# Designs tried in a protein design run: designed miniproteins, single chains, continued (4). Part 24

Each design is a single chain, and the fold is of that chain. pLDDT is the mean over its residues in the fold that is shown.

## One batch from the design tools (miniprotein)

Design m12801
Fold by ESMFold2-Fast:
Structure m12801 (fold): chain A 96 residues (1-96)
Amino acid sequence: SLKELAEQIAYDAGRLAKEAGIPKEVFLEAVRLALDDPSVEAIQKAVELLSKYASREVAWEVVQGVLTAYTLYEKAGLSKEEAKERVIEAFLKGYD
């Protein structure tokens, strides 16, 4: 299902962030920045923030995974608030 795919993508993004050495608090700041304002500028700022701890390629993969999972949850019928909560929850499961 779209929800299962979204959960797996968010989980994998969390695992990648942990393996890359991105601190949990920094990731959550980047996620909130991108999800609260899904503009190109906000996404670029999120990638730049994560790029202090990982390569730009890894930072982009993490942000892209989170945004893809968010979009899939929305397409599955979740509200924006529910989709954000589910993405963060699944990411934290993967990170931990």
Scores: mean pLDDT 82

Design m12802
Fold by ESMFold2-Fast:
Structure m12802 (fold): chain A 62 residues (1-62)
Amino acid sequence: SRGTQEVLELIREYNSTRNPSREFLEELRRRLQRIIDETDDPVAVVGAAVFLSVLERELQRL
């Protein structure tokens, strides 16, 4: 689905970024939350929610 594809693209952006800034992580968090709010695909919702948990942990470390 479109939502699942968007989540995978965001994961790839994150993994290709060696030293992500707070601004970058906060932008990824906003984009993932939007996917959760707008998608009807349960796989995309679960994937986005798991990735959000990773990003929230990273933001707490910064």
Scores: mean pLDDT 84

Design m12803
Fold by ESMFold2-Fast:
Structure m12803 (fold): chain A 62 residues (1-62)
Amino acid sequence: SDEEIARLKAVAEQTKKQLTQDVIARGKEEGLSQEEIDKEINEVLGMVDRQLKVRIERLRAE
């Protein structure tokens, strides 16, 4: 319900922050350019948003 949806959104935001930091750290360690790091960040953020949308839609379809 609404509380579960709010929790899912909060977890997704925390996950985005953690993944962004991980991508930056790994990209620097691997010698990636800032452009390559930014691309990877955008890809992981998009993945989290897509997964969140699917989870919310599934929850509301019940």
Scores: mean pLDDT 84

Design m12804
Fold by ESMFold2-Fast:
Structure m12804 (fold): chain A 80 residues (1-80)
Amino acid sequence: MRALASEVLSDEEMELAREVVASAKSGVVTGGEFVNRLLELAPDISAAALVAMWHTLDRDGDGVITREEFEEVLAEYEAA
């Protein structure tokens, strides 16, 4: 899926986010862990894409993403 709306992940960004969350053994991803892991998986990612992905996934603004929260977001994007 591709989208141009604010705070909406592209297909590529969604897949990268899934890999980041899947690699977090604790089931919880902090902002710092998200950025570090994402850059490790996709060093070519732009700052704009990073910010867009974070805003989409950090829906509560806590600076933390749980695996369950990400799975819900992923399911909505796959179903949409």
Scores: mean pLDDT 69

Design m12805
Fold by ESMFold2-Fast:
Structure m12805 (fold): chain A 87 residues (1-87)
Amino acid sequence: SKKFEELNKLLEEAMNKVVAQDVAGLEKVYKEMLELVKDYPEIKKAVEEMYKKIMALLADPNATLNEIFDVFVEGNQKISKLLNKLK
């Protein structure tokens, strides 16, 4: 699916923004993800929940990059399961 490939690219871009400490860039990528999945409410909810967790970890001075990457892995697994149900 073209949307699946584009969503995976945006997820990789979001991870790169976290590594670069570019919060504004992360927000931009998040908005692009929401637009891409706007017609899929369960996937949109999964993206929103993932972003909320990432932003909470970025605000926590004791949080590690590994904890943020774990949220991306969990989010990607959830999104992939939801996309497979649309086949």
Scores: mean pLDDT 82

Design m12806
Fold by ESMFold2-Fast:
Structure m12806 (fold): chain A 61 residues (1-61)
Amino acid sequence: MPSLEEQIRALELLKELGHDPATVDPDTLSQAELKRIADELGVSQTEARKIIREAQRALTG
């Protein structure tokens, strides 16, 4: 499970890229945007998508 710090960082990166962090679909991110988030978090692109989804779930529930 991603840490709370990783989840917060992922949401901040989405905002920096001009997305609404709470509502953006991580599957619609460009390869470059996803790579930027993955590199910043030190994880794979697949793991970065999972971290984004978990962070969004935490915001809504």
Scores: mean pLDDT 82

Design m12807
Fold by ESMFold2-Fast:
Structure m12807 (fold): chain A 79 residues (1-79)
Amino acid sequence: ADEVTRVVRELEAGLRALGAPQEAIDHATSAVFAASQGDRARAEEHLKRAEDIASKNLTPEQAAEAVKLARDGAERAAA
C-alpha cells in the first residue's frame, strides 16, 4: 500500500477541517513527501512554512492542532 498517499489524504482532510488555507496544506503535504524521501531538511523547511501560515490564519488552538497533524504526518512518512 502507498502509505505516503494515505498519510497525505488524512493530513489534507484534517487541515481542511481546521480551516487551514490551501498554501499551508500544500506545504504540509510537501513536508510529508520530503520526509518519505529521507530529506529531513526539506521536510523541516516546509513544516516551518506551514506553521507560519497556520499561525497567521487560524486561532492559536487550531494552529497548534494543525502543527501537530503536519509533524505527525511527516514522522509517519519517515518511518
Scores: mean pLDDT 85

Design m12808
Fold by ESMFold2-Fast:
Structure m12808 (fold): chain A 93 residues (1-93)
Amino acid sequence: ALEKLKQEYKKAVEEARKLLKEAIEELRKEDGSEEEAKRLVEKAVEILKQFYDFFSGLYEVTGDPIYKELAEEAKKEIERIKKEFEEEKEKVE
């Protein structure tokens, strides 16, 4: 069902946002690892990329504009996560 898919995507966004928060906290620690922070962000991006690929595939098969909209939303969220991480990284350097 489309509603269940939207709920699963929402949960994935929440998980990706938590990983971003953990990455930023890792950057701000005195004994923190930039490499570990980067791994957390890469994991967040990978979670959302899986949804982007899935929605893009559904759009190609069905032609339903809703899947194109969901894919574009996932792409924008990936870009937002990357931007927020880079901005926070610059603040601690």
Scores: mean pLDDT 85

Design m12809
Fold by ESMFold2-Fast:
Order: sequence, then C-alpha cells, then structure tokens
Structure m12809 (fold): chain A 101 residues (1-101)
Amino acid sequence: MSEEEHRRLLALVAELNAYPEVEVKVEGDEIILTFKDTPLGEKMREKIVETLSKNPYVEVEVDGNTLTVRLKPGASVKVPPVEVLELVLKAVKEAIKEYNS
C-alpha cells in the first residue's frame, strides 16, 4: 500500500467512525464493521452487504451485528482496499438518506 493510499484509508476509517451506529476496525487485510442494534444500524448493515456482495473480489462474513470484509487472494490488484472502504461509506450515506426519507 502506498503512503497516499494508507492516508486515504485512515481518513475513510475516521469518517466512518464518526457515525455513532458503526465502529470500524482495520486488522491487516480485514475490515471489521460492528453495528448498533438499532433500525438505522440494521439498515446500514443491509446496504453494505448488498453493495459489497455484488463485487466478485470481496468476501463478506456476517456474524450478528458484525461484518468482516476481506479481499479474496490476489483481488487487491483489481479492487484496492481504499475502494472497498469508499463503497462502505457510500452505502452508509445511502442508508441514512433512505432512513430519513
């Protein structure tokens, strides 16, 4: 990962952690998302699963209120980890918009 990609990744993690309904942790090649047991938290989780499950290079493991997102071996050449977090942030923003509509 380049210095610019790492800086971008940290910025995306910080923005996601600003939302009270979600906690984001990056552990090596895994992104761990933990959601509050609220209607908005559930909607965020559903939108992220829907968005990421369409990507053949990303694996999403669902364990209650926790999502573990992994890149499949070799997939980082096709889908940078930063792009995965950008998709997560977009899904979170879409869930908030739909919830407040």
Scores: mean pLDDT 77

Design m12810
Fold by ESMFold2-Fast:
Order: sequence, then C-alpha cells, then structure tokens
Structure m12810 (fold): chain A 111 residues (1-111)
Amino acid sequence: LEALREKARAEARAQLEANLAAGEDTDTEVAPDTHPEALGLAFDPLAEALRAGRRLTGLGVGTASEALDATRELVVVTVVAEVVDAETGARSLLESTVELVVERADLAAAA
C-alpha cells in the first residue's frame, strides 16, 4: 500500500514539475475546468481553492493500482497543484490522495 501511495505521489509530483518547467497554462491531461467526476474527490481541495479566487499555475496527477484479489483492484490517485493567491502572489502546494477499492467488473463495464 505505501508503495502505491509513493508511486502515485511521485508521478503527480513529476507531472507538476514538468508542467511548471514547460510554463504556466500548458496543456494538462486533466484540466481543472474539465476534471472528470471520477477524480472529483481528489480534486475537491483544488476546486475549493479555485472558487476562493486562487490561480492554478501547475498541476500533476498520479495514479497507481494493484490487484487486491481476483475481483477487486486497489486504486490510488494523487493530485498535486501549485496555486497562487491573486492578492499577495504567494504560491502554495495542494496535495490530495484518494484510495478506492474497485470491482474489476465495474472497470470492464465502464470501458
């Protein structure tokens, strides 16, 4: 489990760093305005910050999964975002991790 959390977090962090290195407003795989419901829980803190008037400057999303048994899969999703306060210019990092146990049949049905 810790290895999955570390993997998801490392992928999210690497994507954030790559996004920041490429410059602000580069295309991300999951844009804040179009984030899918499947990632809603992981994006809740970011959505709240954006509603409060903070600006998104970088985003990273990491996902890791493993088979828990023959029918279930453990999925870990980590979102890391850099946001800027519009008034002060202060930068801050937001991190959110969601752990879900999903049925493999549900994943197949969604495809």
Scores: mean pLDDT 66

Design m12811
Fold by ESMFold2-Fast:
Structure m12811 (fold): chain A 90 residues (1-90)
Amino acid sequence: SVVDKITELVIRKRLEVLELEAEGKISLEEANLVIETLEKVLEAVENGESVEKINAILDEAIEELKKRGAEVAAELLEEFKKEVEAILAE
């Protein structure tokens, strides 16, 4: 199902975030913001929320990370957004 594919993607991206933080490539604060965003997207998909709502969650977090200069974390969420859009277009 779409929910199962998004769940697998979120689990994979969460592990990537934890590895980046452990390697010192992102801060703990940046890691927490990304993980919270991943969880919000999963909840929105599980609740059958609109693509516009899901994109708004992602765009808000990406903008915040870019404002902080958190390039690595922002790029991870931009890649996640593209993968989510591909799954939702099925």
Scores: mean pLDDT 89

Design m12812
Fold by ESMFold2-Fast:
Structure m12812 (fold): chain A 87 residues (1-87)
Amino acid sequence: MEEIEKTRKEALEELEKRLDEIAKEIAALEREEDVLRVIETMRGLKFPAKLLRELKEKVEELRPLSEEVRKAFEEAIEAIEEAEKKE
């Protein structure tokens, strides 16, 4: 029981640690088109909606986001949340 929950928690913590690295990578992208492509890829991979929301906030802290990029993050989060509700 506890061992399975610990493994799940460790996997989520590793993903959370990777969010800082991913946010830094996204913030380093000079082209808005490349940022939009990353968001679309995360949506396709069924990235957890909660972690994607945290990623958006971390990226915005590192670099101001355009309205288009912010909207793309929000649309991706909503699409993933809807998919999570169906499963």
Scores: mean pLDDT 74

Design m12813
Fold by ESMFold2-Fast:
Structure m12813 (fold): chain A 85 residues (1-85)
Amino acid sequence: MSISDPELQREIAEALARMIYSVSLIAYRNLEANPSTTVQEVEEARDEAIRLFDRALELDPSIEELPGLRKELLEQFDKLIEKLK
């Protein structure tokens, strides 16, 4: 459901984008730093990050920052998967 206040909508969008990105980046860094990380673990972390982005978009489809951050994280996880193969 759309909120009627454009300023509040923007603040929520920014907060959600920052939180999802920060949590996903921490997960990515932990996986990259661990020499025993498996392809399956990276794929599971990628899928969870994407699920969180899709959930945020379901709550507010006007969040313009999320698709860009989603693409960036997907590309980072995919690169790590390629390196582990």
Scores: mean pLDDT 75

Design m12814
Fold by ESMFold2-Fast:
Structure m12814 (fold): chain A 70 residues (1-70)
Amino acid sequence: SKEEIMRKIGHANVLLNKELSPLLKEGRLTPAQVMRITTEIHDLAKDPSVSLEELEKAIRAKIEEAVAAG
């Protein structure tokens, strides 16, 4: 439902802000990388087959990969 999608996006935004803000401030991620991760996670949140648990795993995986690449 629309309500479920909005709830997942809200949950994702809280985690993304918590995890990405320190890395951005430390220069470990660029603003472009932060925007890309945010967009990809929002797209996943719109998928009804993706659970909150899978969304949280995707957030951690994308952040770890981006940090490892820099």
Scores: mean pLDDT 85

Design m12815
Fold by ESMFold2-Fast:
Structure m12815 (fold): chain A 103 residues (1-103)
Amino acid sequence: MTEEEKRERLRRAVDSLIRLVDYYIEKYKGKNPKFVEFAKEVKEKLREISRAIDAGDFERAKQLLEELLNYLEKKIKEMTGDEKFFAETIKRGVQRLLELLDE
């Protein structure tokens, strides 16, 4: 896989996670303000990862993904129901991105 193909694949994967986060923000808007705040924090972290990928800074992207993974693992322990399902789904996406970075 070329560096350009790797960047494009990573960008598509991050964009998919951002779209998923946007779906949950809209779904819970006005219904669960604390969850919406959490989802917005996740979105901002994913946007930082996207910027690192676009810059070709895969080392920074990896660091930011590992930081997001640790953040999600801490939050999942405090969550139940739809919030936990969302956080676990984003966590799996982050793990997939880390695997793609190592290819």
Scores: mean pLDDT 86

Design m12816
Fold by ESMFold2-Fast:
Structure m12816 (fold): chain A 89 residues (1-89)
Amino acid sequence: TIDFSFLDKLPSIPLDENEPIEYDPDLKLFQDALQKKDENLYKCAVQLKKKYGGKGRSVFTALAFCYAEKELNSDCQKLVDLVRKKCLN
C-alpha cells in the first residue's frame, strides 16, 4: 500500500479532479521509463509535467512532478522506488 497523503499537499496550481487516461502516450512513456530504470526517466518526467502542469492526482503524474522538481525532498524518490517495486513489477 502506497501512502498518498502527500498528493493532497502538492504545492502546485489548483488540481483537476479528472486524471489523464492511462493510455495517454506521454504517460505510457514515463511509466515505461520508470519500469526500465531508463536514464531518460527524468526527461520523460519533465515532458509529462509540462503537458499537464500539475493537473491530475494519479501516482504517475505526481511522481513526474516530483521527479521534474529537483528541489523536492528525498521522500519523492522513495515513493518512485516503492511504485517501481510494488506497482510496476
Scores: mean pLDDT 53

Design m12817
Fold by ESMFold2-Fast:
Structure m12817 (fold): chain A 78 residues (1-78)
Amino acid sequence: SELERRREADIAEVRAAIAAAEEKGLTDEELYALALKYAEKLERLALEAVELGLGVHEPEEIRAKLAEERAQLEALLA
């Protein structure tokens, strides 16, 4: 399906970004900024996994946890 193709492409994009960051030797702060940049995409991928039956968590729980993690990363970069 289009959803599956988009999901595979998005996962590949995130993995490529992480690999490129590691190759460039980014600092922890730069890695946190990269995580925040991809936070929304990662949340969408996690929620899609629940819809596809791949996850054991409720969408509400995933959103709450990711929002908390995002807030922590933003605080570390401030």
Scores: mean pLDDT 74

Design m12818
Fold by ESMFold2-Fast:
Structure m12818 (fold): chain A 86 residues (1-86)
Amino acid sequence: SEREEGLRLAAEIAGVSVEEIREQLASLDAASQEAAELSLRLLLAIREGRVDEARALVEEELDRLGADEAERAHALAVLDELIAAA
């Protein structure tokens, strides 16, 4: 699944196990978990060199979910961190 592929990539980048990434995600609140799940999907696009597409996916999902300003800012900050780390 896309989620599992994203988790594997995140674990590889962080130098930890997939299980450790799953445990970290499980400890987040609901809004942070949604942002993290979106980030995993975006990680695949970033790894495939489609940075502009990844950014568009974030904006599209935030619009679809009716995210407030705090949720939007958090998701975009996470995206920026992933792009910088890639």
Scores: mean pLDDT 72

Design m12819
Fold by ESMFold2-Fast:
Structure m12819 (fold): chain A 81 residues (1-81)
Amino acid sequence: MVEEAKKAIDEGRIGEAFRLLMEAVQRGDEKAAKEIAKLLAEALGVSPQTILDYVRGSPNLSEEQRVQLAQRIEEALEKAG
């Protein structure tokens, strides 16, 4: 899972890495979720906590922060294409 997420990020498949993070969260695999969140955070220039809050649908993230993160994800996807 972490290895697949790293490969997805290296190949510019940021959406696939988020899907793997959501799967780790749903499975209760906190170790994998934390490691994938760190990889995504480094790729997107945000904190790992911001990534975790985003995928959990946490109210800790404002609508503005969610929009900004979505834009960074979109920009990362464009750089990979």
Scores: mean pLDDT 75

Design m12820
Fold by ESMFold2-Fast:
Structure m12820 (fold): chain A 119 residues (1-119)
Amino acid sequence: HMEEERRRLARELAELLFELPRRADAGMDAAEAEAWFARLRELLEKIRELLNPGESVTAEALDPVSRERMTVTLTVESENKLTLVAESPSGHRFEYTLEIEDGETVVSLSEETPELRAL
C-alpha cells in the first residue's frame, strides 16, 4: 500500500532527525556521522521514488527525548528540497529543512514554542 509506505518513510525520517540533537550532545565521531548521513541519503532516495514535488504526507512519530507522540508532515518542495514539520501535543513545533546541493545534504532546524509565536 503506497500511502502506508509514504507514512513509514516520513516517520523514519522524523525519527532520524530527532536523533540529531542527542548525537550533537553526545559527540558524533566521523564513523557515526558518516553512518547517520548514509541513512539520511537512503531515506531521501526512497522518498524521491514515492513522492513528487508538491506532495506531502502526514504521519506520527515518537520523540525519544520527550516521549511525546509528534504529528509529522513531510513536504517535497522540489527535487532538491524537503521540509519536515513536527508538532507536539504541547504546542512545540520543529521545522527541518533538507536541501541537496552538489551531492551534499544540508539540514537546518528551526524551533518555535507558543511563547515565541506570541512575540
Scores: mean pLDDT 75

Design m12821
Fold by ESMFold2-Fast:
Structure m12821 (fold): chain A 90 residues (1-90)
Amino acid sequence: SAEEQLQRLEELLEQFRQAVAAGDVATARRLHDEMHEVVRKLIAEHPDDKALLERIRDLLMEALAASEDKDLILREIGEILRVIGALLDI
């Protein structure tokens, strides 16, 4: 279900936050790839949630582009978690 996939995405995003905070680039990259796949699947399977899911996708892509800006990445992670929380509370 969308709820199960969104909860998995929250778990992955928390692990990604910890990897970024620790400077573990290899783990962060792997987790980013996994999260990107989950979001892509969610967008394809749940078009009614497209606008919020596309925002999550865009924030993930921005986090990848911001590889040297740890503070920006951590801020983007926080915003993604907030959007996921809003999707789960509906």
Scores: mean pLDDT 77

Design m12822
Fold by ESMFold2-Fast:
Structure m12822 (fold): chain A 74 residues (1-74)
Amino acid sequence: SLADKIAAALANADAMSAEELLAFLREGAEQRPDDWFLQDAVAGAEALLAQGRRDEARAVAVAALKMLHGRLVP
């Protein structure tokens, strides 16, 4: 499930690249096209990554994945 994938990504976040975390965030955003927060988080993380601000891109992706996980697991 998407919840299981996100939980696994969050558990291993320190070992994952910004690109890998962003890929999981994009998958969640694609399944939730009306979720403006997820769309904005993807755009923000992509912009930071394009600027070479990898640690900040990771932080945005992790924060957004944590919020999404909290919505999927009550």
Scores: mean pLDDT 83

Design m12823
Fold by ESMFold2-Fast:
Structure m12823 (fold): chain A 71 residues (1-71)
Amino acid sequence: MKPERKLVPSEEVDELQKRLAEIVEKINETLDKEKQQELREKLAEEGTKLEEEGKSPFELIDKAEKMVEEM
């Protein structure tokens, strides 16, 4: 396999995927379809803002977890 871009450590990728799976499961159990759509829109906006600020994608995951818990 030829690396054509900077590789993210496998451990970090696994952590991101695990947290994403847990959030998706909780969203499906806790939120109705309208709230799920609202959350997805907010996360897209936050993702753009975090990229502009040079922040880690883990910050977006942390925000997603908090939003789901507060909803």
Scores: mean pLDDT 69

Design m12824
Fold by ESMFold2-Fast:
Structure m12824 (fold): chain A 69 residues (1-69)
Amino acid sequence: SEELLKELEELEREAVRLYLEGRLSDAQMAAIGRALRAAREALEKGDIETARKHIAEARQLLEAAKRAV
């Protein structure tokens, strides 16, 4: 899905930005990165359900990190 790919790319940009700003730990960035990679692999295989699951996981991890200050 083009919309899922766009959402994945937006989450990647936000995660990189927060990491460079020192707002994500190495462990948090690794966890988010694994979820985003799994989502991308699922999209490449046409597995939309698995892609949505991993995009949601990445979003939850990123949102939790943004609240933890």
Scores: mean pLDDT 86

Design m12825
Fold by ESMFold2-Fast:
Structure m12825 (fold): chain A 80 residues (1-80)
Amino acid sequence: SMIEEIVKELEEKLKEIAEEGLKKNKSFEELSKEMQEERDKMLLEAAKKYKLSPEEILELKERALEVMDKIYEEYLEKKK
């Protein structure tokens, strides 16, 4: 589905940001800010490009939260 493709692209991009953050030893606050900014940018561009309905935008936001939570958990674990 279109939502699944967008979520996959978002996950790939956010994982790249997290890996760079680990290499540069960024704080969680710095990482979360960068990831939130990229998420918001990608979601806005996807909504415009694909002319997403309000329901599709809500689903996309929910899926984005799930992706970000998993990446945050992995980031915090790797910083131990």
Scores: mean pLDDT 85

Design m12826
Fold by ESMFold2-Fast:
Structure m12826 (fold): chain A 92 residues (1-92)
Amino acid sequence: MKLVKELEEALRKALEGLTTAEEIEKAAKEAIESVPNVELLDIEVVKNGDALVVIADVLITEDGVTKRYQVRVVVDKKGNVVGIEIKEIPEL
């Protein structure tokens, strides 16, 4: 889907070079909210060793269909974005 790729690119650009949880959370929220037809439901930043992990829950609407996704972004101690994962979550 085009919006999933657009969201991935927005997150990669926004988070690269950031090293603090506060800056990463703010930049991730702004990046997600910048993509049209993406709604941020929840966001957290957790420390995992020397890395910071962004975990966000989003709704993406394409062609009138809304689906829920979990976004996971791993940022290392040097501010490198080392992983981005966007997975569809089935509604239970």
Scores: mean pLDDT 84

Design m12827
Fold by ESMFold2-Fast:
Structure m12827 (fold): chain A 123 residues (1-123)
Amino acid sequence: SRPRVLVVDDDVVALVRIGRILEAAGFDVLGSTSANDALAYLRHRADEIDVVLVDAFFPGMTGTELIREIKAIRPDIVVIAVTGGSDEVAAEMLAAGADAVVRKPAPAEELVQTVRDALARHA
């Protein structure tokens, strides 16, 4: 079956763009503008998600905190940080358990290749 990606970004424009890119590349995509809603979904349906894409900042929660909570729910889930934040923020997200980082504006080819490579390493 097609790998399922959950995209978490509070910027609706970024979320829609990333979703379209990944759907065109052959992924099934779910989107959430809320870190808390994404966590609620994963606590109930983690086995249905192969990859989570996480932005650096959300109202009331950092992407680093979100990654730690995702990995606590399912340690084997692939997490990719997609961020316009600093190199320091990117490093913190990797330390929290992100498997890869893509820097915004996140070119389509880089996004798709990073997701494919991360999934291949966890296959």
Scores: mean pLDDT 86

Design m12828
Fold by ESMFold2-Fast:
Structure m12828 (fold): chain A 60 residues (1-60)
Amino acid sequence: NELTEKKLKEIEEGIEKAKETMPATLAEQMSARGREGAELLKKAAEEKGGEEGVKTLLNY
């Protein structure tokens, strides 16, 4: 559908431009913090081999 393709392109271009020009919002900062936390957990799991990472987090 030509109309759908045009809308998708406009949305993608809008998002990319908005990311550079929009001021940081509280919601955006909260999302960034959550993403950073998830990234740290992923790295810890990869570095410790999953099960060992869980043991470190639980500290039990």
Scores: mean pLDDT 57

Design m12829
Fold by ESMFold2-Fast:
Structure m12829 (fold): chain A 79 residues (1-79)
Amino acid sequence: MEEEVAREIGERVAALGRAAGLPAVAALGEAVAALDEAAVEALLPAAAAEGRANPAVARAVQAVAAEAGRRYEAEEAAR
């Protein structure tokens, strides 16, 4: 389940980065979807810089993370 959440977040972040023309955000999303921790760490500084320059994309990424968090809490509450 945690791996599925990471894959969904990563795919959505990669799609957002591609749509906005932000290669580091797109690559970070792909690394998250692949569960490649080393690639995530290597890409974080560049993706963070792209996010700071593109606040609308940063907000969209935060919305994806918030949605994933709410889904996780709902699954825990259902147990």
Scores: mean pLDDT 77

Design m12830
Fold by ESMFold2-Fast:
Structure m12830 (fold): chain A 92 residues (1-92)
Amino acid sequence: IQALVEEVTRAAQRAADEAADRYSREEALRVASLEMQKIMEDADKKLKEMADKINKIDSQKGQKLYEQGILGITGALTAAAKALYERLRERE
């Protein structure tokens, strides 16, 4: 799970950085939001596949993995969005 959260963190940070570099403030927020939505959808799919494999061995561990994974992914996306907002605010 940690590896997936780290992958999401890197992808979200890259999306935020690229949006901030290429677009105006309002457009950067829109583009980053769309990219982060795609990152979330891809990560959720991977997390469900991983949890399903573990659930076949230990259902409690699979459920806990999914719950912790979602918390980690959501946290990473929120942190990246906050960082983008602060970066754009500094560029006023």
Scores: mean pLDDT 77

Design m12831
Fold by ESMFold2-Fast:
Structure m12831 (fold): chain A 59 residues (1-59)
Amino acid sequence: AEPSAAETARNTAIIKLVNDDSEETRRYLMEVLGVPEELLEKRDDPDARGQIGARIAAA
């Protein structure tokens, strides 16, 4: 099944935030979106990346 253009754009934006390891993005994820710091420490783990993405999508 092909995702819609809107779903693709949303997923792309989420992936960019997950891949952005800048201090500004880390603060945004923790302080605004409530992403636990232990998930950010495990950014190289696909399961942790999925959970970070889900937190971003839920906000």
Scores: mean pLDDT 74

Design m12832
Fold by ESMFold2-Fast:
Structure m12832 (fold): chain A 60 residues (1-60)
Amino acid sequence: MAEELLAEAKKDLEKAKTPEEVNEIYRRYSRRAKEQLPPEEARRVTLEIGELAQKKIDEL
């Protein structure tokens, strides 16, 4: 489900130490969302993960 994917992405982003790692995690989960979710849900999840990734980069 979308919520489970978001929770996993958030967990992985918390472990990231560099912007490069954050971007790798973002790409991985965005691809997974596209593959596993309907287009509408995939777009929403990808947007939320992108916001979390940007916030994480700003914290580094």
Scores: mean pLDDT 82

Design m12833
Fold by ESMFold2-Fast:
Structure m12833 (fold): chain A 60 residues (1-60)
Amino acid sequence: SSRALSLREIAERVGLSVGNVRAILRSKKSFAEISKELGVPKSKISRTVQLAVESVVGLS
């Protein structure tokens, strides 16, 4: 019953591939490093992380 927001759902909301979303959420690097690795703007990385956190904690 451990169910977080789907990687696909996050990807659709931020306009990224599921692979990029997974890489962002599994990475412990800074947003700047992830941005350079994946060619993704830091704003999209930040939003991906925020959506994942909000999904897990249920608004709080």
Scores: mean pLDDT 74

Design m12834
Fold by ESMFold2-Fast:
Structure m12834 (fold): chain A 61 residues (1-61)
Amino acid sequence: TTRYLVRSDDPEAAERALTELAARDLITAARRLDEHTWEVDSVLPRAELAALLARYGATVL
């Protein structure tokens, strides 16, 4: 598991995306740090997590 910072300009879409990824066991933890930023623990490599989150308008920092 690797810890990532995730940013989105659409918090509602980001929360839905993180919930769906957690349900698929691809994310082990997600914590909202501010209005647009989350701390995410994932089993995925950075590139794969970034590709999945890009569909929801979120980026891996």
Scores: mean pLDDT 86

Design m12835
Fold by ESMFold2-Fast:
Structure m12835 (fold): chain A 62 residues (1-62)
Amino acid sequence: MDEDESRQHLLDLLGRAGLVTPAQRETFRRDPQRSMELLNEAAGAYHAGDVERAEALLAQLE
């Protein structure tokens, strides 16, 4: 999977988990490079079962 497809897959995964709001998704779309690091860390935390950490990281996207 290329980077763009991986990015969309992460957004879909976190969205299904209820961790990404429409506002946060809009922020990510506006500045994907800035948001990618936070999104990747949040996805990793979610996969590890650390939902609170995932939510805290996503909250930085506003």
Scores: mean pLDDT 68

